# Ledger of designs, part 81: designed miniproteins, single chains, continued (2)

Each design is a single chain, and the fold is of that chain. pLDDT is the mean over its residues in the fold that is shown.

## One batch from the design tools (miniprotein)

Design m6806
Fold by ESMFold2-Fast:
Structure m6806 (fold): chain A 89 residues (1-89)
Amino acid sequence: LVDQVRQHLDQARQAIQQGDIQSAVRHMNQVLDIARQLARQGRFDQAMDFVNQVMRLSQQIPDPQTRIRMQMDAGVTMIDIAVRRIFPD
């Protein structure tokens, strides 16, 4: 999973540099999906770190609407991780 996150983050960065925002969003969403999986496994600190990396990378998205949407998705993921840590199923 960690190697997959690194690959997706690298591909998202390259996509942003090339102006392929749709590809960048796809890779960032994959990182958020992996973060949710890690949280289900009790790996909350690692999951939160990966969501924070998506949040930082999202600031480089030039389109304001897409940037805000990605930041909102990352924020919702952070809340889900935090709630799961406090109130585990």
Scores: mean pLDDT 84

Design m6807
Fold by ESMFold2-Fast:
Structure m6807 (fold): chain A 85 residues (1-85)
Amino acid sequence: SEAEKIRKSLSPEEIAERFKEEFEKALAGDEEAAKKMETLAKALEPAIKEEAAKSTTEERELSETEKAILDILEFLRPVAEAARA
């Protein structure tokens, strides 16, 4: 429900930015931020599934959804590495 509202109100790029902010807070121990991250991820799920259905053969072009996912993954990778160090 909340994820649907977010998906309709915000672009995938905006959802990705909010996800990064909430991730940093969750990494610091904010349980509420962890729940917000889950909601933001669920808001991207329908768009992710739609892109997966469209590009089942080769990675030909990046959609807004794919760019948002790659942006989140790129952000998470160095942050996860820093957290483990």
Scores: mean pLDDT 67

Design m6808
Fold by ESMFold2-Fast:
Structure m6808 (fold): chain A 88 residues (1-88)
Amino acid sequence: MTELTPELLEKMRKELEKILEEELKILEEKGDEELKEKAELSYEIHLAYLEALEKKDEEALELVKKAYEALIAGDFETARKLLEEAKK
């Protein structure tokens, strides 16, 4: 597996930010608030995942995984709650 260095993690964070910016611009033009919220929440979950990887925090990684599963299921409230727990 490719080793996760601090430099690689920073690059991944910047790439996620660019993807979110592009996605939000497209969604803003379409006026779809639900998809916009989903895109923003997905971005926050991925950032929390990268932070947990950097800290080697297994508990935070598990919470982030559950948050992502909730997001895919369309349960935004559960996803936000799990994401907030992962950030503690």
Scores: mean pLDDT 74

Design m6809
Fold by ESMFold2-Fast:
Order: sequence, then structure tokens, then C-alpha cells
Structure m6809 (fold): chain A 87 residues (1-87)
Amino acid sequence: MSLEEKKKLAIERLKELLHEALEDPSVSEEQLQALAELFGRTSREIAAAKSEEELLAVLERTIAELERLGMHDAAARLRELRAELEA
């Protein structure tokens, strides 16, 4: 898989997670705003990544921030993605 294909999969996963959060009535407006801001930053950093190592580092930081937001399921799904991208 090319770096560009890996970037596309990562961005698609972020979009899926954001849409799921938007449709989840248990997610607060404050959590949605924080998630949208985080994923906006992450998408820009993914686009700017010049290597697989940089892409994986961006995902690792995003996973840590999701854990801090209490979004443990979303963090777990990004960990699975990160592992897939390393293979």
C-alpha cells in the first residue's frame, strides 16, 4: 500500500468516526466540537506527512487525544487502523 493510499484510509476512518459521533445522542455538543477540531488538525497533519513514520506519529497523537476526551472506542478503532497501516 502506498503512502497516499494509507493517508486516504486514515482520513476516511476519521470521517466515519465523526459521522458516528454526530449521530450519537449520548455525545455532548462540547465533545463534538472538540472531536471536530481534533480531526480537522489530524486531517491537515496527515495530508502534510512526508513519510509513513510521520503518518503513524500523527495517528498515535490523535489516539492519545481521543483517550483524553473519553472516546475510548474511537481510540481503539484508530489503534486498529494504525496496526493495519504498519503491516
Scores: mean pLDDT 84

Design m6810
Fold by ESMFold2-Fast:
Structure m6810 (fold): chain A 100 residues (1-100)
Amino acid sequence: SAAALAAAEARVDALAEELKKASEEEQVALVEEALREFLADVEAGRLSLDVAVEAALRLKEILYELYKEGHISEETFEKMIKLIEDALERIVEIVRKQKE
């Protein structure tokens, strides 16, 4: 759990550095790809719900800082937050199904 959380947080931190160097169009695609990988890890049982939620909260905090620093536009930031919220809803549904 602690090792899994540290690995997930490191992935989020690496994504933040890529976002600073990316074009606006690439920024959305990078977040979508990262969320797809997190969803796949949850579906495969490699990532627990608690770790996924903590990683998502960290990503939201980092995106807000990048937005405030001018690295991400307001429109792109709002779209990214929506993507994260939709991914979290999907993760909860996956975990619910795994317990049936």
Scores: mean pLDDT 84

Design m6811
Fold by ESMFold2-Fast:
Structure m6811 (fold): chain A 94 residues (1-94)
Amino acid sequence: SHMEELKKEAIELVKKTLEETTKLVEEGRYDEMLETWTKAAGELSKLLKEAKVPEEVFNEIAELLYQALQALTQGRLDEAKEYFEKLIEKIKEA
């Protein structure tokens, strides 16, 4: 279905964002990491709204996004990866 395709696109975006932001953090390029993150979060929000994800699930995803960003800004890549994995699982369950 179109909704399932949107969820698939959201999961692919999350995976790509993890790879790109991790590389930027490892290179000490935090300004570029924040720009990449901001663009990805905006695109993810649009995909999830178009997929008609319930408000409760959307709020849980937003919280996980915030926690992932905090981990990235602190250079805690293992924790960031765990939050990205939780994000993917939450989108799958939506």
Scores: mean pLDDT 87

Design m6812
Fold by ESMFold2-Fast:
Structure m6812 (fold): chain A 87 residues (1-87)
Amino acid sequence: SDKEKLLEALERLRETLLREMADPSASDEQIAQALAETYHELVEELELSEEQKEILQDYTVGLFLLGLDRPELVEEYAERLKKEIEE
């Protein structure tokens, strides 16, 4: 279903961001590249619609900006997005 695709995509973006942030040598550019790569892989693998691509892009940008500024809030933000999708 459309909700299941977005939930799977959000989880994989969250995992990518947290993995990259766990590496103390990772630059902001490396984190951005990893998220962009994961986004494009998800678009292809899950055959996302135009609407789903737009939603996932917003999630990707939000997670990235939060990860750079307040990494401690990333997991809480992802859980909030998950609940919004499940509604």
Scores: mean pLDDT 85

Design m6813
Fold by ESMFold2-Fast:
Structure m6813 (fold): chain A 104 residues (1-104)
Amino acid sequence: SLEAEARALAQQLGDTGAQLSELARQAGYTTSSRFVEGLMRQVMEMVNDPSRLKGAIGLSGQFENMSRNISDGFDNEGLTALSQLSRQARDKAAALRDTLLRLA
């Protein structure tokens, strides 16, 4: 089901976001790490509540934009691993948004 796909994508995004947050924290990007953690928690909460799925679409887009900005910043500093993980998070956020739009 689309709901099951959205939950699976949200879980994958949460896992990738956790890895991104930890690597960003190790690199000294504490503010970005905390922001990603906050966004992921909200996405998971909204996906698990069908009445809030429409709100998750906007939040997913905000995460996609943040992940893109982080990726650009990490590339500029030569932090390849953080850049790659940030791009993976962005791609998963886009997939989640597209799945949620199909549910809306």
Scores: mean pLDDT 67

Design m6814
Fold by ESMFold2-Fast:
Structure m6814 (fold): chain A 85 residues (1-85)
Amino acid sequence: SELEKYYEEILKEMEELTKKAIEEAEKKGDEELKKKIEFLKELYEGLLGIVYGVSKLTGDFEFFKEQAEKLLEDFKKEVEELLKE
C-alpha cells in the first residue's frame, strides 16, 4: 500500500538521522547526549506509529503525509538542537 511504503520511507529517514547523530555523540564521548538522541528517536517513532494507525483506520493518506512530514521536521530540529549542546 502507498501508506505503508511512505511510513517505511519516513522510518528509514529517522533511522539515518539517528545513526548520524549517534556517530557525532560518540565522537564527542558524550554518553548522555547519545541517550537523549536514542530517547528522542523512540518518542518520534512512537508518535509516527500512532499517526500511521489512525491513518490506516481513516484511509486518509493526505493527513498521514502532512503529520509524518511535521514529525520528521520536528525530529530533525530537536536532534540538531541536542547536537549544538
Scores: mean pLDDT 87

Design m6815
Fold by ESMFold2-Fast:
Structure m6815 (fold): chain A 71 residues (1-71)
Amino acid sequence: SMEEEIRRAIREIAERYRLPEEVTERLLQARSGEELQRIGTELVIEDDTPRLRAALREAARAIEELERRYA
């Protein structure tokens, strides 16, 4: 399912960027690119790092591709 593939993509990206577990769990709540943007904005406001911003950009691209595939 799209949900399972989104969850897998987020987990793989979070692991690659070595994001904290708490941040990863919040990102795993996203079910769409729009939700990722909302959660990502909240995370950046709380703790802005280049690593988090890079992970969010990669996750956004991965989810956009998945949304196109399931459309």
Scores: mean pLDDT 87

Design m6816
Fold by ESMFold2-Fast:
Structure m6816 (fold): chain A 72 residues (1-72)
Amino acid sequence: SEELLKLLAELEKEYAKEKDEEKRKEELLRRGALAHLLLGLPVETILEQARKAGIETTKEEVYEKIAELKAL
């Protein structure tokens, strides 16, 4: 039915949006953490970049990403 196709399209849109947001956050945190390790970029600057990009993150998540990359 047309109603089921509409519901499926809405669910697919929400799923794609959540996955895009997850990828954007991962990319921003990874780039920021690398810049911190290689260039001394302050954690506060990474948080400000996330805020400006509309990405919800915490200081703890930034430090966790730094620790992950440092362990490589």
Scores: mean pLDDT 82

Design m6817
Fold by ESMFold2-Fast:
Structure m6817 (fold): chain A 110 residues (1-110)
Amino acid sequence: SAVEEELKELLLKALESEDLEEQVELFREMGLLIIRANPDNVLVQTLVLTAGSTLALAARMIKNGAPKEAVEETIEGAREIMLAVLDEIKASEEIKRLLEEFFKKLLELA
């Protein structure tokens, strides 16, 4: 689908980035794409907004020198929520795999 191709492009761009702020912004763009593609799905919208705010919190925690364990747990929370979103929208295994690779890289930048 057109949405899956756009999600794949954003995920590949995020995987090429070495900048945490750029990765957080690309994650926000992915979330907005999913929300726009699912306008009548309140669950998807709620989970996407929660995952985005959780990842933004993780970025603030890094900036403020929070303990690595707390940062990693916060990033993992955003990962689990976004995987639940991908399951709800019946995303392909390729998109789920790329999201897992994105979060693995994000943890390496934290």
Scores: mean pLDDT 87

Design m6818
Fold by ESMFold2-Fast:
Structure m6818 (fold): chain A 87 residues (1-87)
Amino acid sequence: MEQLPSLEELRAGLEEFRDLRGLPSLLDAIDRAKEFVERDPEELSEERLKAGLPAIAPEVVEEWKKYREGILEKLEEIEEELRREKE
């Protein structure tokens, strides 16, 4: 199973992402990260098949969905921390 990043690691990654993309705040970086993470892995698998690539195995899709839920939960925790902090 893919290991979830720590809150510290995820926050550091979001800060780097914010700076690299020229986003105005960590909240904007979180919103864009959520959009990316919320992409349906089943849709991605179908897109791969249409492009002549092998489909993502069903067990990998299921593991990714659980991993995605864990990432979204951690993103929400960071967002709540930011509501209590000055950026």
Scores: mean pLDDT 69

Design m6819
Fold by ESMFold2-Fast:
Structure m6819 (fold): chain A 86 residues (1-86)
Amino acid sequence: SKEEALKHLEEARRTLEVALQSTDPVARRAGLAEARKHLERALKLSTDPEVKKLIEEAIQALDSPDTDEAIRRALELVKKAIEKLK
């Protein structure tokens, strides 16, 4: 459902924001893994091609090395997906 997809995107946004502020590599890795799980669930629940593309690009950004730039890129894509789904 749209509402369930939106909840998972909001959880991904929150976990990415926390990961971005963390300097502990273990905590960052755990947060990024949790965000990825929420994004994968949102992707399965989404039917809008543009929303799916934004989520897929966010997942791709998280598959690169866990730099602040990669996390910020994923976060921006997630925020765009949330706004488009609203």
Scores: mean pLDDT 85

Design m6820
Fold by ESMFold2-Fast:
Structure m6820 (fold): chain A 62 residues (1-62)
Amino acid sequence: MSPRELIRRLAEELGVSEGTVRRALRLGAQMSGLSQRELAEILAEKGLEAAVAAVRTFLGLL
Protein backbone atom coordinates (compact mmCIF):
# COMPACT_ATOMS: atom_id res chain seq x y z
CA MET A 1 0.00 0.00 0.00
CA SER A 2 1.35 3.47 -0.84
CA PRO A 3 1.58 6.15 1.89
CA ARG A 4 -1.05 8.20 -0.02
CA GLU A 5 -3.47 5.24 -0.12
CA LEU A 6 -2.75 4.57 3.57
CA ILE A 7 -3.73 8.15 4.54
CA ARG A 8 -6.96 7.88 2.50
CA ARG A 9 -7.87 4.49 4.07
CA LEU A 10 -7.05 5.74 7.59
CA ALA A 11 -9.31 8.79 7.08
CA GLU A 12 -12.17 6.47 5.93
CA GLU A 13 -11.68 3.91 8.76
CA LEU A 14 -11.35 6.52 11.55
CA GLY A 15 -14.05 8.88 10.21
CA VAL A 16 -11.69 11.88 10.15
CA SER A 17 -10.19 14.15 7.49
CA GLU A 18 -6.92 13.31 5.71
CA GLY A 19 -5.54 16.50 7.33
CA THR A 20 -6.29 15.07 10.79
CA VAL A 21 -4.55 11.79 9.83
CA ARG A 22 -1.49 13.77 8.64
CA ARG A 23 -1.47 15.72 11.95
CA ALA A 24 -1.57 12.44 13.94
CA LEU A 25 1.25 10.98 11.80
CA ARG A 26 3.33 14.14 12.43
CA LEU A 27 2.95 13.64 16.19
CA GLY A 28 3.72 9.90 15.91
CA ALA A 29 6.84 10.59 13.81
CA GLN A 30 8.07 13.20 16.34
CA MET A 31 7.55 10.73 19.22
CA SER A 32 9.32 7.91 17.31
CA GLY A 33 12.30 9.96 16.05
CA LEU A 34 11.19 9.28 12.46
CA SER A 35 10.14 11.49 9.54
CA GLN A 36 6.43 11.49 8.60
CA ARG A 37 7.41 9.70 5.36
CA GLU A 38 9.33 6.97 7.23
CA LEU A 39 6.47 6.40 9.69
CA ALA A 40 3.88 6.28 6.86
CA GLU A 41 6.05 3.74 4.95
CA ILE A 42 6.45 1.54 8.07
CA LEU A 43 2.68 1.63 8.75
CA ALA A 44 1.91 0.88 5.07
CA GLU A 45 4.17 -2.20 5.33
CA LYS A 46 2.49 -3.36 8.58
CA GLY A 47 -0.97 -3.06 6.97
CA LEU A 48 -4.17 -1.12 7.53
CA GLU A 49 -5.27 -2.78 10.82
CA ALA A 50 -1.94 -2.03 12.58
CA ALA A 51 -1.89 1.49 11.06
CA VAL A 52 -5.43 2.21 12.37
CA ALA A 53 -4.41 1.12 15.90
CA ALA A 54 -1.26 3.31 15.81
CA VAL A 55 -3.00 6.42 14.41
CA ARG A 56 -5.90 6.01 16.88
CA THR A 57 -3.29 6.16 19.69
CA PHE A 58 -1.68 9.31 18.18
CA LEU A 59 -5.14 10.97 17.79
CA GLY A 60 -5.79 10.35 21.51
CA LEU A 61 -2.57 12.27 22.29
CA LEU A 62 -3.54 15.36 20.23
Scores: mean pLDDT 82

Design m6821
Fold by ESMFold2-Fast:
Structure m6821 (fold): chain A 82 residues (1-82)
Amino acid sequence: SADDMVREAKRLVRMGLLGYLSDEQIRDAALSAGYSQEEADRVVEALRGLTGGEQLAIVNMLQQGKVTPEEAIEAAERLKKE
C-alpha cells in the first residue's frame, strides 16, 4: 500500500540511507519488474525531488511486485507534501 511505502521510506531516511539512484536506475528497475516504458517514465518523474532513501524504498516494493506504478506515484506525492 501507499501507507506502507511512506513508512518504509521514512525508516530508510532515518537510518541515513540517502541512496544514489539515477533516473536510468529507477527506469531500469521498473522495466525489470514488468512495467511498460510509459509507466516507468511516470514513476521516474514522480520520484524526482525525493531523497535516495525514499526512492529506494518505492523502487524495491515495485520490483517485488507488491505495489502498482499508480500506488508508487501516490506514495511519492504524499512524501513530497510532508
Scores: mean pLDDT 73

Design m6822
Fold by ESMFold2-Fast:
Structure m6822 (fold): chain A 93 residues (1-93)
Amino acid sequence: MEKKKKELEEKIKKIEAALKALPGKAVSDTVLAAIKHPGEITEEMKKAAEEVKKLAESYGIELSEDSVNALTALGDLIGKLLEAKKELEKLEE
């Protein structure tokens, strides 16, 4: 159990570091706009997806090949964070 806890803690730290390194307001505003206006894929969204993928890779986090736009790339990162946190909570029970 201790080994798995350490692995989850390190994974959480890496994902949190990656998320903190993202340009905050501009990316979040782009993601929210895309959710409210589905079908509008802007150049900024494409560049944001590429930036998120490269940033995640620099922290040793592999994103899904299906993460082809800013929403799916950020969603994949956030999903991995929430999943890792839930697994850690289960082990601490």
Scores: mean pLDDT 66

Design m6823
Fold by ESMFold2-Fast:
Structure m6823 (fold): chain A 85 residues (1-85)
Amino acid sequence: SSMQQGQELLQRTDELVERINKLLEELKKKFPQLSDSMNRLRGLVERMREAIRTAIDNGDLDTAQQLVDLLEQQLKNLEKYFKEL
C-alpha cells in the first residue's frame, strides 16, 4: 500500500540521515577546519528529510523516492570523500 511504502521511505530516510550525520561529525573531529562546511551539509540533509516527509504526507511517493535516492548518493559520496582524505 502507499502508506506502507511511505513508512518504508521514512525509515530509510532516518537511517541515511543518521549515517550521514555520524560521518559529518567524524570529519569535523579529524578536520576542524571543515566544521562550517560540515554544519552546512548537515543543515541541507535535515532540509531533505523534511522535504521527503512532506512529499510522503502529500502522497507524492515518486518525489519522496527520488529524494531518498539523492540522500543515498550523498552518503556514498561522503564515504568516498572520507576514504580519500
Scores: mean pLDDT 87

Design m6824
Fold by ESMFold2-Fast:
Structure m6824 (fold): chain A 85 residues (1-85)
Amino acid sequence: SDREEEIKRAVEFTRKLAEEAGLSEESTKRVIERSVRETDEIYDKMEEKKKLNGEISGTERTYLENQLRGAILQFVEDEKERQEK
């Protein structure tokens, strides 16, 4: 459920950035797919850290969440450049 809610938030964030960047619907779909995969990857990393350490620290959680946000921003920029070619 937490992962599902974060995926919804990632999709909403990605759609907003894509709209602001003037991406086509096809380009927007590609960036959303990348954002969903990245969200899953970050949550898989959180689960592995919990397995190793018994729990993930607040600092580690914040770091991974910031990595996700940065990745989504980069995905939108990459797709914008691709769309212009």
Scores: mean pLDDT 80

Design m6825
Fold by ESMFold2-Fast:
Structure m6825 (fold): chain A 115 residues (1-115)
Amino acid sequence: SLPEVEFPDVDIAELSRPPTPEQVARARALFDEGLEKLKEAGILTDEEVQALRDAWAAGPDAFFAHLERLARRRTPEQQKALLYLGMAVQAEMRGLDELAEKYRKKFDEEIEKLK
């Protein structure tokens, strides 16, 4: 099972709004940085990083679905890192800057514990 992760109470109508190009660009930069940190920490292989990048090219839903599948095959500590990265990327796509920063910080803290 997935570990307990803090999920935001966000309006579904806001989540259904299409992201702006600027929000997509920031989210892409964030996930690229996060994937590199996961690779450097030994949590993801080069092949898994490439698969996540390919999934992002297919769309954000494909990306998050693939990220969740990878998380299910990891330790609870590694799952927390992967899930916080996914939450930070999702928040960034919605322009929820404070929430994105909160989850980015939680992701960095979990990565540091796994070094």
Scores: mean pLDDT 78

Design m6826
Fold by ESMFold2-Fast:
Structure m6826 (fold): chain A 73 residues (1-73)
Amino acid sequence: SAAEAELAALRAYLDSKKVPEELKEAIVEAARKTLEAFEKFQASGGSKEAQEELKKALEELYALLKEAEALTS
């Protein structure tokens, strides 16, 4: 699927940046959850519950990306 291709590309990018394996897996899983939350948000027509789930998923993803940046900078 398109989502699996996007996640594979993200994994390759994180590998190129030498992100540690455990953090890389955490980021890929957070990205997967964000894509799933976004799909639910669209399917729900923008329900408040789906919006809150998407916001939480994005916050978790961005926190992990900040950790990766700190380790590779």
Scores: mean pLDDT 84

Design m6827
Fold by ESMFold2-Fast:
Structure m6827 (fold): chain A 77 residues (1-77)
Amino acid sequence: MRRTGEFTIPADEAVETLKAIGRLMASPELADRMIAEAERVKAAGAPFVKVTLELERNEDGTLTVVSARVEPAEELG
């Protein structure tokens, strides 16, 4: 079963938030890419970052982040 989570955060908080989320990811490469994208959005001067996560439920009931997208946003959604 897949679940989608979406949230928008201030760009100044985005890197720290994504580092925390990265600890829950099975893939360090995915976590590193999300952090790099958030830093790029902040460097470009965007006030907010929109993060979309796709989660897959495992047989043991745990959740794995299978995909992630980081985009600039002009306002809180």
Scores: mean pLDDT 74

Design m6828
Fold by ESMFold2-Fast:
Structure m6828 (fold): chain A 91 residues (1-91)
Amino acid sequence: KKEEGLEAAEELMEEAKKAVTEIDPSVEEVAEEEKKWTVEAYRKYGREAGVLAAYAGAMALSLRSAKSEEVFEKAMEYVDEMEERLKEIEA
């Protein structure tokens, strides 16, 4: 279950990175860093910590980007999907 959750978090955060980088290439490095922090938060502290880290990452990406609203909305789609998928894995 933990391994499955880690794989899901890594996959979703990688897709989020690709999606926000397509909107604004300048955020790629920040997206990679936020992906690592989110996966590590999930590994150490579980689903709630991982989701909070992903949400914080979406905010950070938004503040970094000239396309703030588009980047935030896209990143939040992946935060929501990660929360749902991790809940299913843990059920």
Scores: mean pLDDT 84

Design m6829
Fold by ESMFold2-Fast:
Structure m6829 (fold): chain A 92 residues (1-92)
Amino acid sequence: DREERERALRELERLGEELERESPAGGRAARLALERAREEGLSAEEVRRMLEALRHTRESLRRKKEELFEEAKESLEIMRETVDKIEEQSEE
């Protein structure tokens, strides 16, 4: 059904916009998927499967972003503690 395909493509486009706001890499992946779906004339079912894959990728990217942010925060804390310790050791 052409209407189902157009709806699926619109959902893919909207997801791509959301992914772009969260991660440039995610946005690029969604844009490539949308371009491929349009160029190859993928069915509504195929586009929906692509949507599912991108949603899983979104969840993975969100989790990885949180992990990286937490790791960066820990690294900054270690650097700060190291600087403070060096300063304390330099004081009389």
Scores: mean pLDDT 76

Design m6830
Fold by ESMFold2-Fast:
Structure m6830 (fold): chain A 74 residues (1-74)
Amino acid sequence: MKKKTVELLGKLLNADVVSESDLEELAELLSKLTGITVEEAKKNIKDVIDDVKKGIITPEEAVEIVEKVIQEAS
């Protein structure tokens, strides 16, 4: 579960166009791991991807943010 979450996030961060199916799959995994809704998880993922595209955070920082959210929800 956790390894697949990081792999999907990496795929989304390196894609020229965000795949809706990959975004949905990652959001469902985060929802199961954290207990937030799929809609909230999807919003959080989009916000993180947008911040990376704008140069506000690095891809490495994006992974750390997601891992921290999962760990704190455990």
Scores: mean pLDDT 77

Design m6831
Fold by ESMFold2-Fast:
Structure m6831 (fold): chain A 86 residues (1-86)
Amino acid sequence: SEQEALNKELEERIKKLQEEMKEIYNKNPGDDEALKKRLELAGEINGLWLAKKLGLDRAQAEQAAADGRAMGDAFYDGIERAIARG
């Protein structure tokens, strides 16, 4: 089915993003910009995983991925603001 094909695509995207996140961590473990990128990737992975779990369509899956990335960026910005205020 189209949903089975989409689920396979989402699984492959998640694996690639996990590999990218691991490479960034291994190469730049103490870099703040690398941390921001890893949080963005983690958000995207979570969005895609949720889309697959809920059986969302392609457009909804892309929105979940984008929302996940935005949440990762917002989380990093929140940490920076908390440190600056302390």
Scores: mean pLDDT 83

Design m6832
Fold by ESMFold2-Fast:
Structure m6832 (fold): chain A 61 residues (1-61)
Amino acid sequence: SAAEERELRREILRFFLEKMTPEEVKAYLKSRGRTDLAEQAAVAVKGIEERKKKIEELKKS
């Protein structure tokens, strides 16, 4: 389904962002001819930074 495809792509993007630097992810997407996804990656990076703060809070308890 469309929802499953979106979740899968989001997981892949998140994996790249966690494994690769944001700059490397942007370069990778650009090399694939997916300029629009490069912009989404920039937005996702900001979201991940906010999520990292929440994860740190969970670790600190």
Scores: mean pLDDT 65

Design m6833
Fold by ESMFold2-Fast:
Structure m6833 (fold): chain A 55 residues (1-55)
Amino acid sequence: MEFKKVKSKEARENLKRILKKQHPELVSDDDSDENIEEALKKYLEQLPEGEDPFK
């Protein structure tokens, strides 16, 4: 497996789950991957540099 793809996919899947738990009003299980991905981009952009959202 390529580390870049594995890390990106794993990190995004974890962030999706965190976002769904903390903000189910923004994303749901029925949302498409593209909608969840867009929400994740906005969430990640708000994080300070070097901040790990699953720490």
Scores: mean pLDDT 60

Design m6834
Fold by ESMFold2-Fast:
Structure m6834 (fold): chain A 100 residues (1-100)
Amino acid sequence: SALDELLEEVARLLRALGFSDEEVERVLASLRAYHEEHGPMALARVVAAELRSLAKQLTDEEARRRVLELVREVMSSTDPEEALRLAVEAVRLVIEALEA
């Protein structure tokens, strides 16, 4: 599912940022709880807001621009599945920028 894919990519991002397995599992548990209470659109927007903050730390101008563009698309989306898919794409771009 798009939710499972998003959580897997968020876990990969957190590990790339140096988070411990315990910290990663705590964040994922929080995101799962948020999804259960508020739904997929709200979850996608929370992830997008965090990526907006993280994008400011990216040194690659093109990567930063593309991440912020995807964040804007998530925030303006009216389709929860589209918003989750766009959030997955944004997380993947941040991981790629960190691995470069």
Scores: mean pLDDT 88

Design m6835
Fold by ESMFold2-Fast:
Structure m6835 (fold): chain A 71 residues (1-71)
Amino acid sequence: MIDELKERLNRVLLDIVRADSRADIERLSREAERILREMEEAGVPEFELDIHRGVLDLAVAVARTILKRKE
């Protein structure tokens, strides 16, 4: 189950970086946050969750930068 959650998170993070709109970034960020909550409930340690949250923040920042540059 945890491995499946990590796989889902990785797919969503890739989708964020490839997003074509701010609305898509926001929707995918909410999905990633839901997966992180499921990982927390499944017993993933807080330090590991913090790493994943940091990666999510970076993915969102990169995606927003890419969108701005493509305009």
Scores: mean pLDDT 84

Design m6836
Fold by ESMFold2-Fast:
Structure m6836 (fold): chain A 71 residues (1-71)
Amino acid sequence: MEEKVEEEQTITSRDGRITVTLKKIGEDGKYKATVVATGPDVETARGIAEYLKEQLKEKGEVEFVELPPPP
């Protein structure tokens, strides 16, 4: 089961610790946002994910992925 991605934008922070991928899915214009963060930036990334969920509401979904802190 694969989502048909119409448009995709990826934004990475300058330090590479937070990555936000926004995909426009299908004909009804829904968006899927994925926020990936590591370690001390996890709380900031959670805030970003909640902000995106509030902005998108019924127009999309937000996925948050926490990576383990670097060694």
Scores: mean pLDDT 68

Design m6837
Fold by ESMFold2-Fast:
Structure m6837 (fold): chain A 87 residues (1-87)
Amino acid sequence: SRTAELLEAFRGALAGEPAGIEKTSKLVAELKELIETENLTAEDVLARTGDHVLAALAALLQGLPTEVVLAYLARAEAEIAAARAAE
């Protein structure tokens, strides 16, 4: 799924992996412009995209506590696991 792909890219970026950094940086640039233009919250990003990884990135860009960012990532992992179990 796209969410699984984005989660792996984000994890790769955190580990210093070049492809993960590149993919995450591009998404961060696009998301930052959208947040600044439309004054979107992390919850607004989640509502529009259905993607907890993008919501986590929005929370990070807004300077929200690490616990909030990690909560969104944990939800992304849970949804990926549930989707795999449903197959």
Scores: mean pLDDT 72

Design m6838
Fold by ESMFold2-Fast:
Parts: sequence; C-alpha cells; structure tokens
Structure m6838 (fold): chain A 90 residues (1-90)
Amino acid sequence: SARAEWWLARLDEAGVTPEELRRAFEKGKELLRKEKLPVTDENAAKAAFQMLGEEIRRREGLTSSDMPGALSDADLAALARALLERIAAA
C-alpha cells in the first residue's frame, strides 16, 4: 500500500531504530492487556505504529495535508506486518 509505504519511509527518516520499535511493541502489548483486548503480535504492532506515528506527527508538526490520508484496516495490517519483520530481522 502506498500509504503504508509512506509511513514506513517516515519512520526511517525520523530515525526510529529496531530497538525503539521493540520498546513500542512491548508498550503496545501492555496497552492491549490494560484495555482487555486480544494480545496478538499484529494488534501490538498496530498499537506500536499508532504511538510512533503520533510522536512523529507531534515532533515534525505534520498536518493532515502533509500526510497521505486515513489508513484502512488493510494499510494498518500491512504496516503491522512490516514492523514485525523489522523487529524479527534485528
């Protein structure tokens, strides 16, 4: 997905390391446990992306016009998979 690819490139440009991805992933699992949601790798990776994406948005002052638009469930699943592959490779 072009939107998922844009966000992956943005994470790379922001200097997000595999170690930071792992930390966000662990925080994602913690949030899922607290909210009583299913603790799956995919859900934790989605939560990790949402946290990292919000931090990048705040840090870089991104507005809606700077971003590719709203992510679909398929875009979020593609992002989650890519983040899991990056964590596993490091």
Scores: mean pLDDT 80

Design m6839
Fold by ESMFold2-Fast:
Formats: sequence, structure tokens, C-alpha cells
Structure m6839 (fold): chain A 85 residues (1-85)
Amino acid sequence: STVEELKEYYRKVNGIPEDIDKEIERELAEAKKNNDESRIRQAEIARKIIEGKPEAFDELKELIEAADGPEELKQRAIAEIEALE
């Protein structure tokens, strides 16, 4: 399923050893605490990914590109998402 594929992909890309849902909730809470509109949007997109919405693939690519982190990891992540489609 799309949700399972995205969870596996997220674990590989971000090296998350635990439940991805927990990390998304943490990120959303932190973004709201800091009133960071951009980060709130990113976390909401991640929620859509976990919900398995078809548009999540494009939104995930946008989320990855906008996120902080190594560019090489972002490029690899985007390529993996494109391969899943």
C-alpha cells in the first residue's frame, strides 16, 4: 500500500528507527509551538503521506526540498519517491 511504501521510504531516508507517526506528531507540535507557518505546512503534508493520499507523492517531494538537511539525502529521497510511482 502507499502508506506502507511511504513509511518504509521515510525510515530509509530519515533513518528513523521508531514509529514514523510519532516523529510527525513531534514535528507538528514543535512547529506549532514556534508558530512556524512553513514547518506547520510541512508537518501537515507529512500527515497526508501517512494517510496514504495519492497527491502525497508530489507534496512529499516539495516537503523534502523545503526541509533542512543534506542536499544529497534530499536528492536521493526524491529519486526514491519517483521510483515508487
Scores: mean pLDDT 65

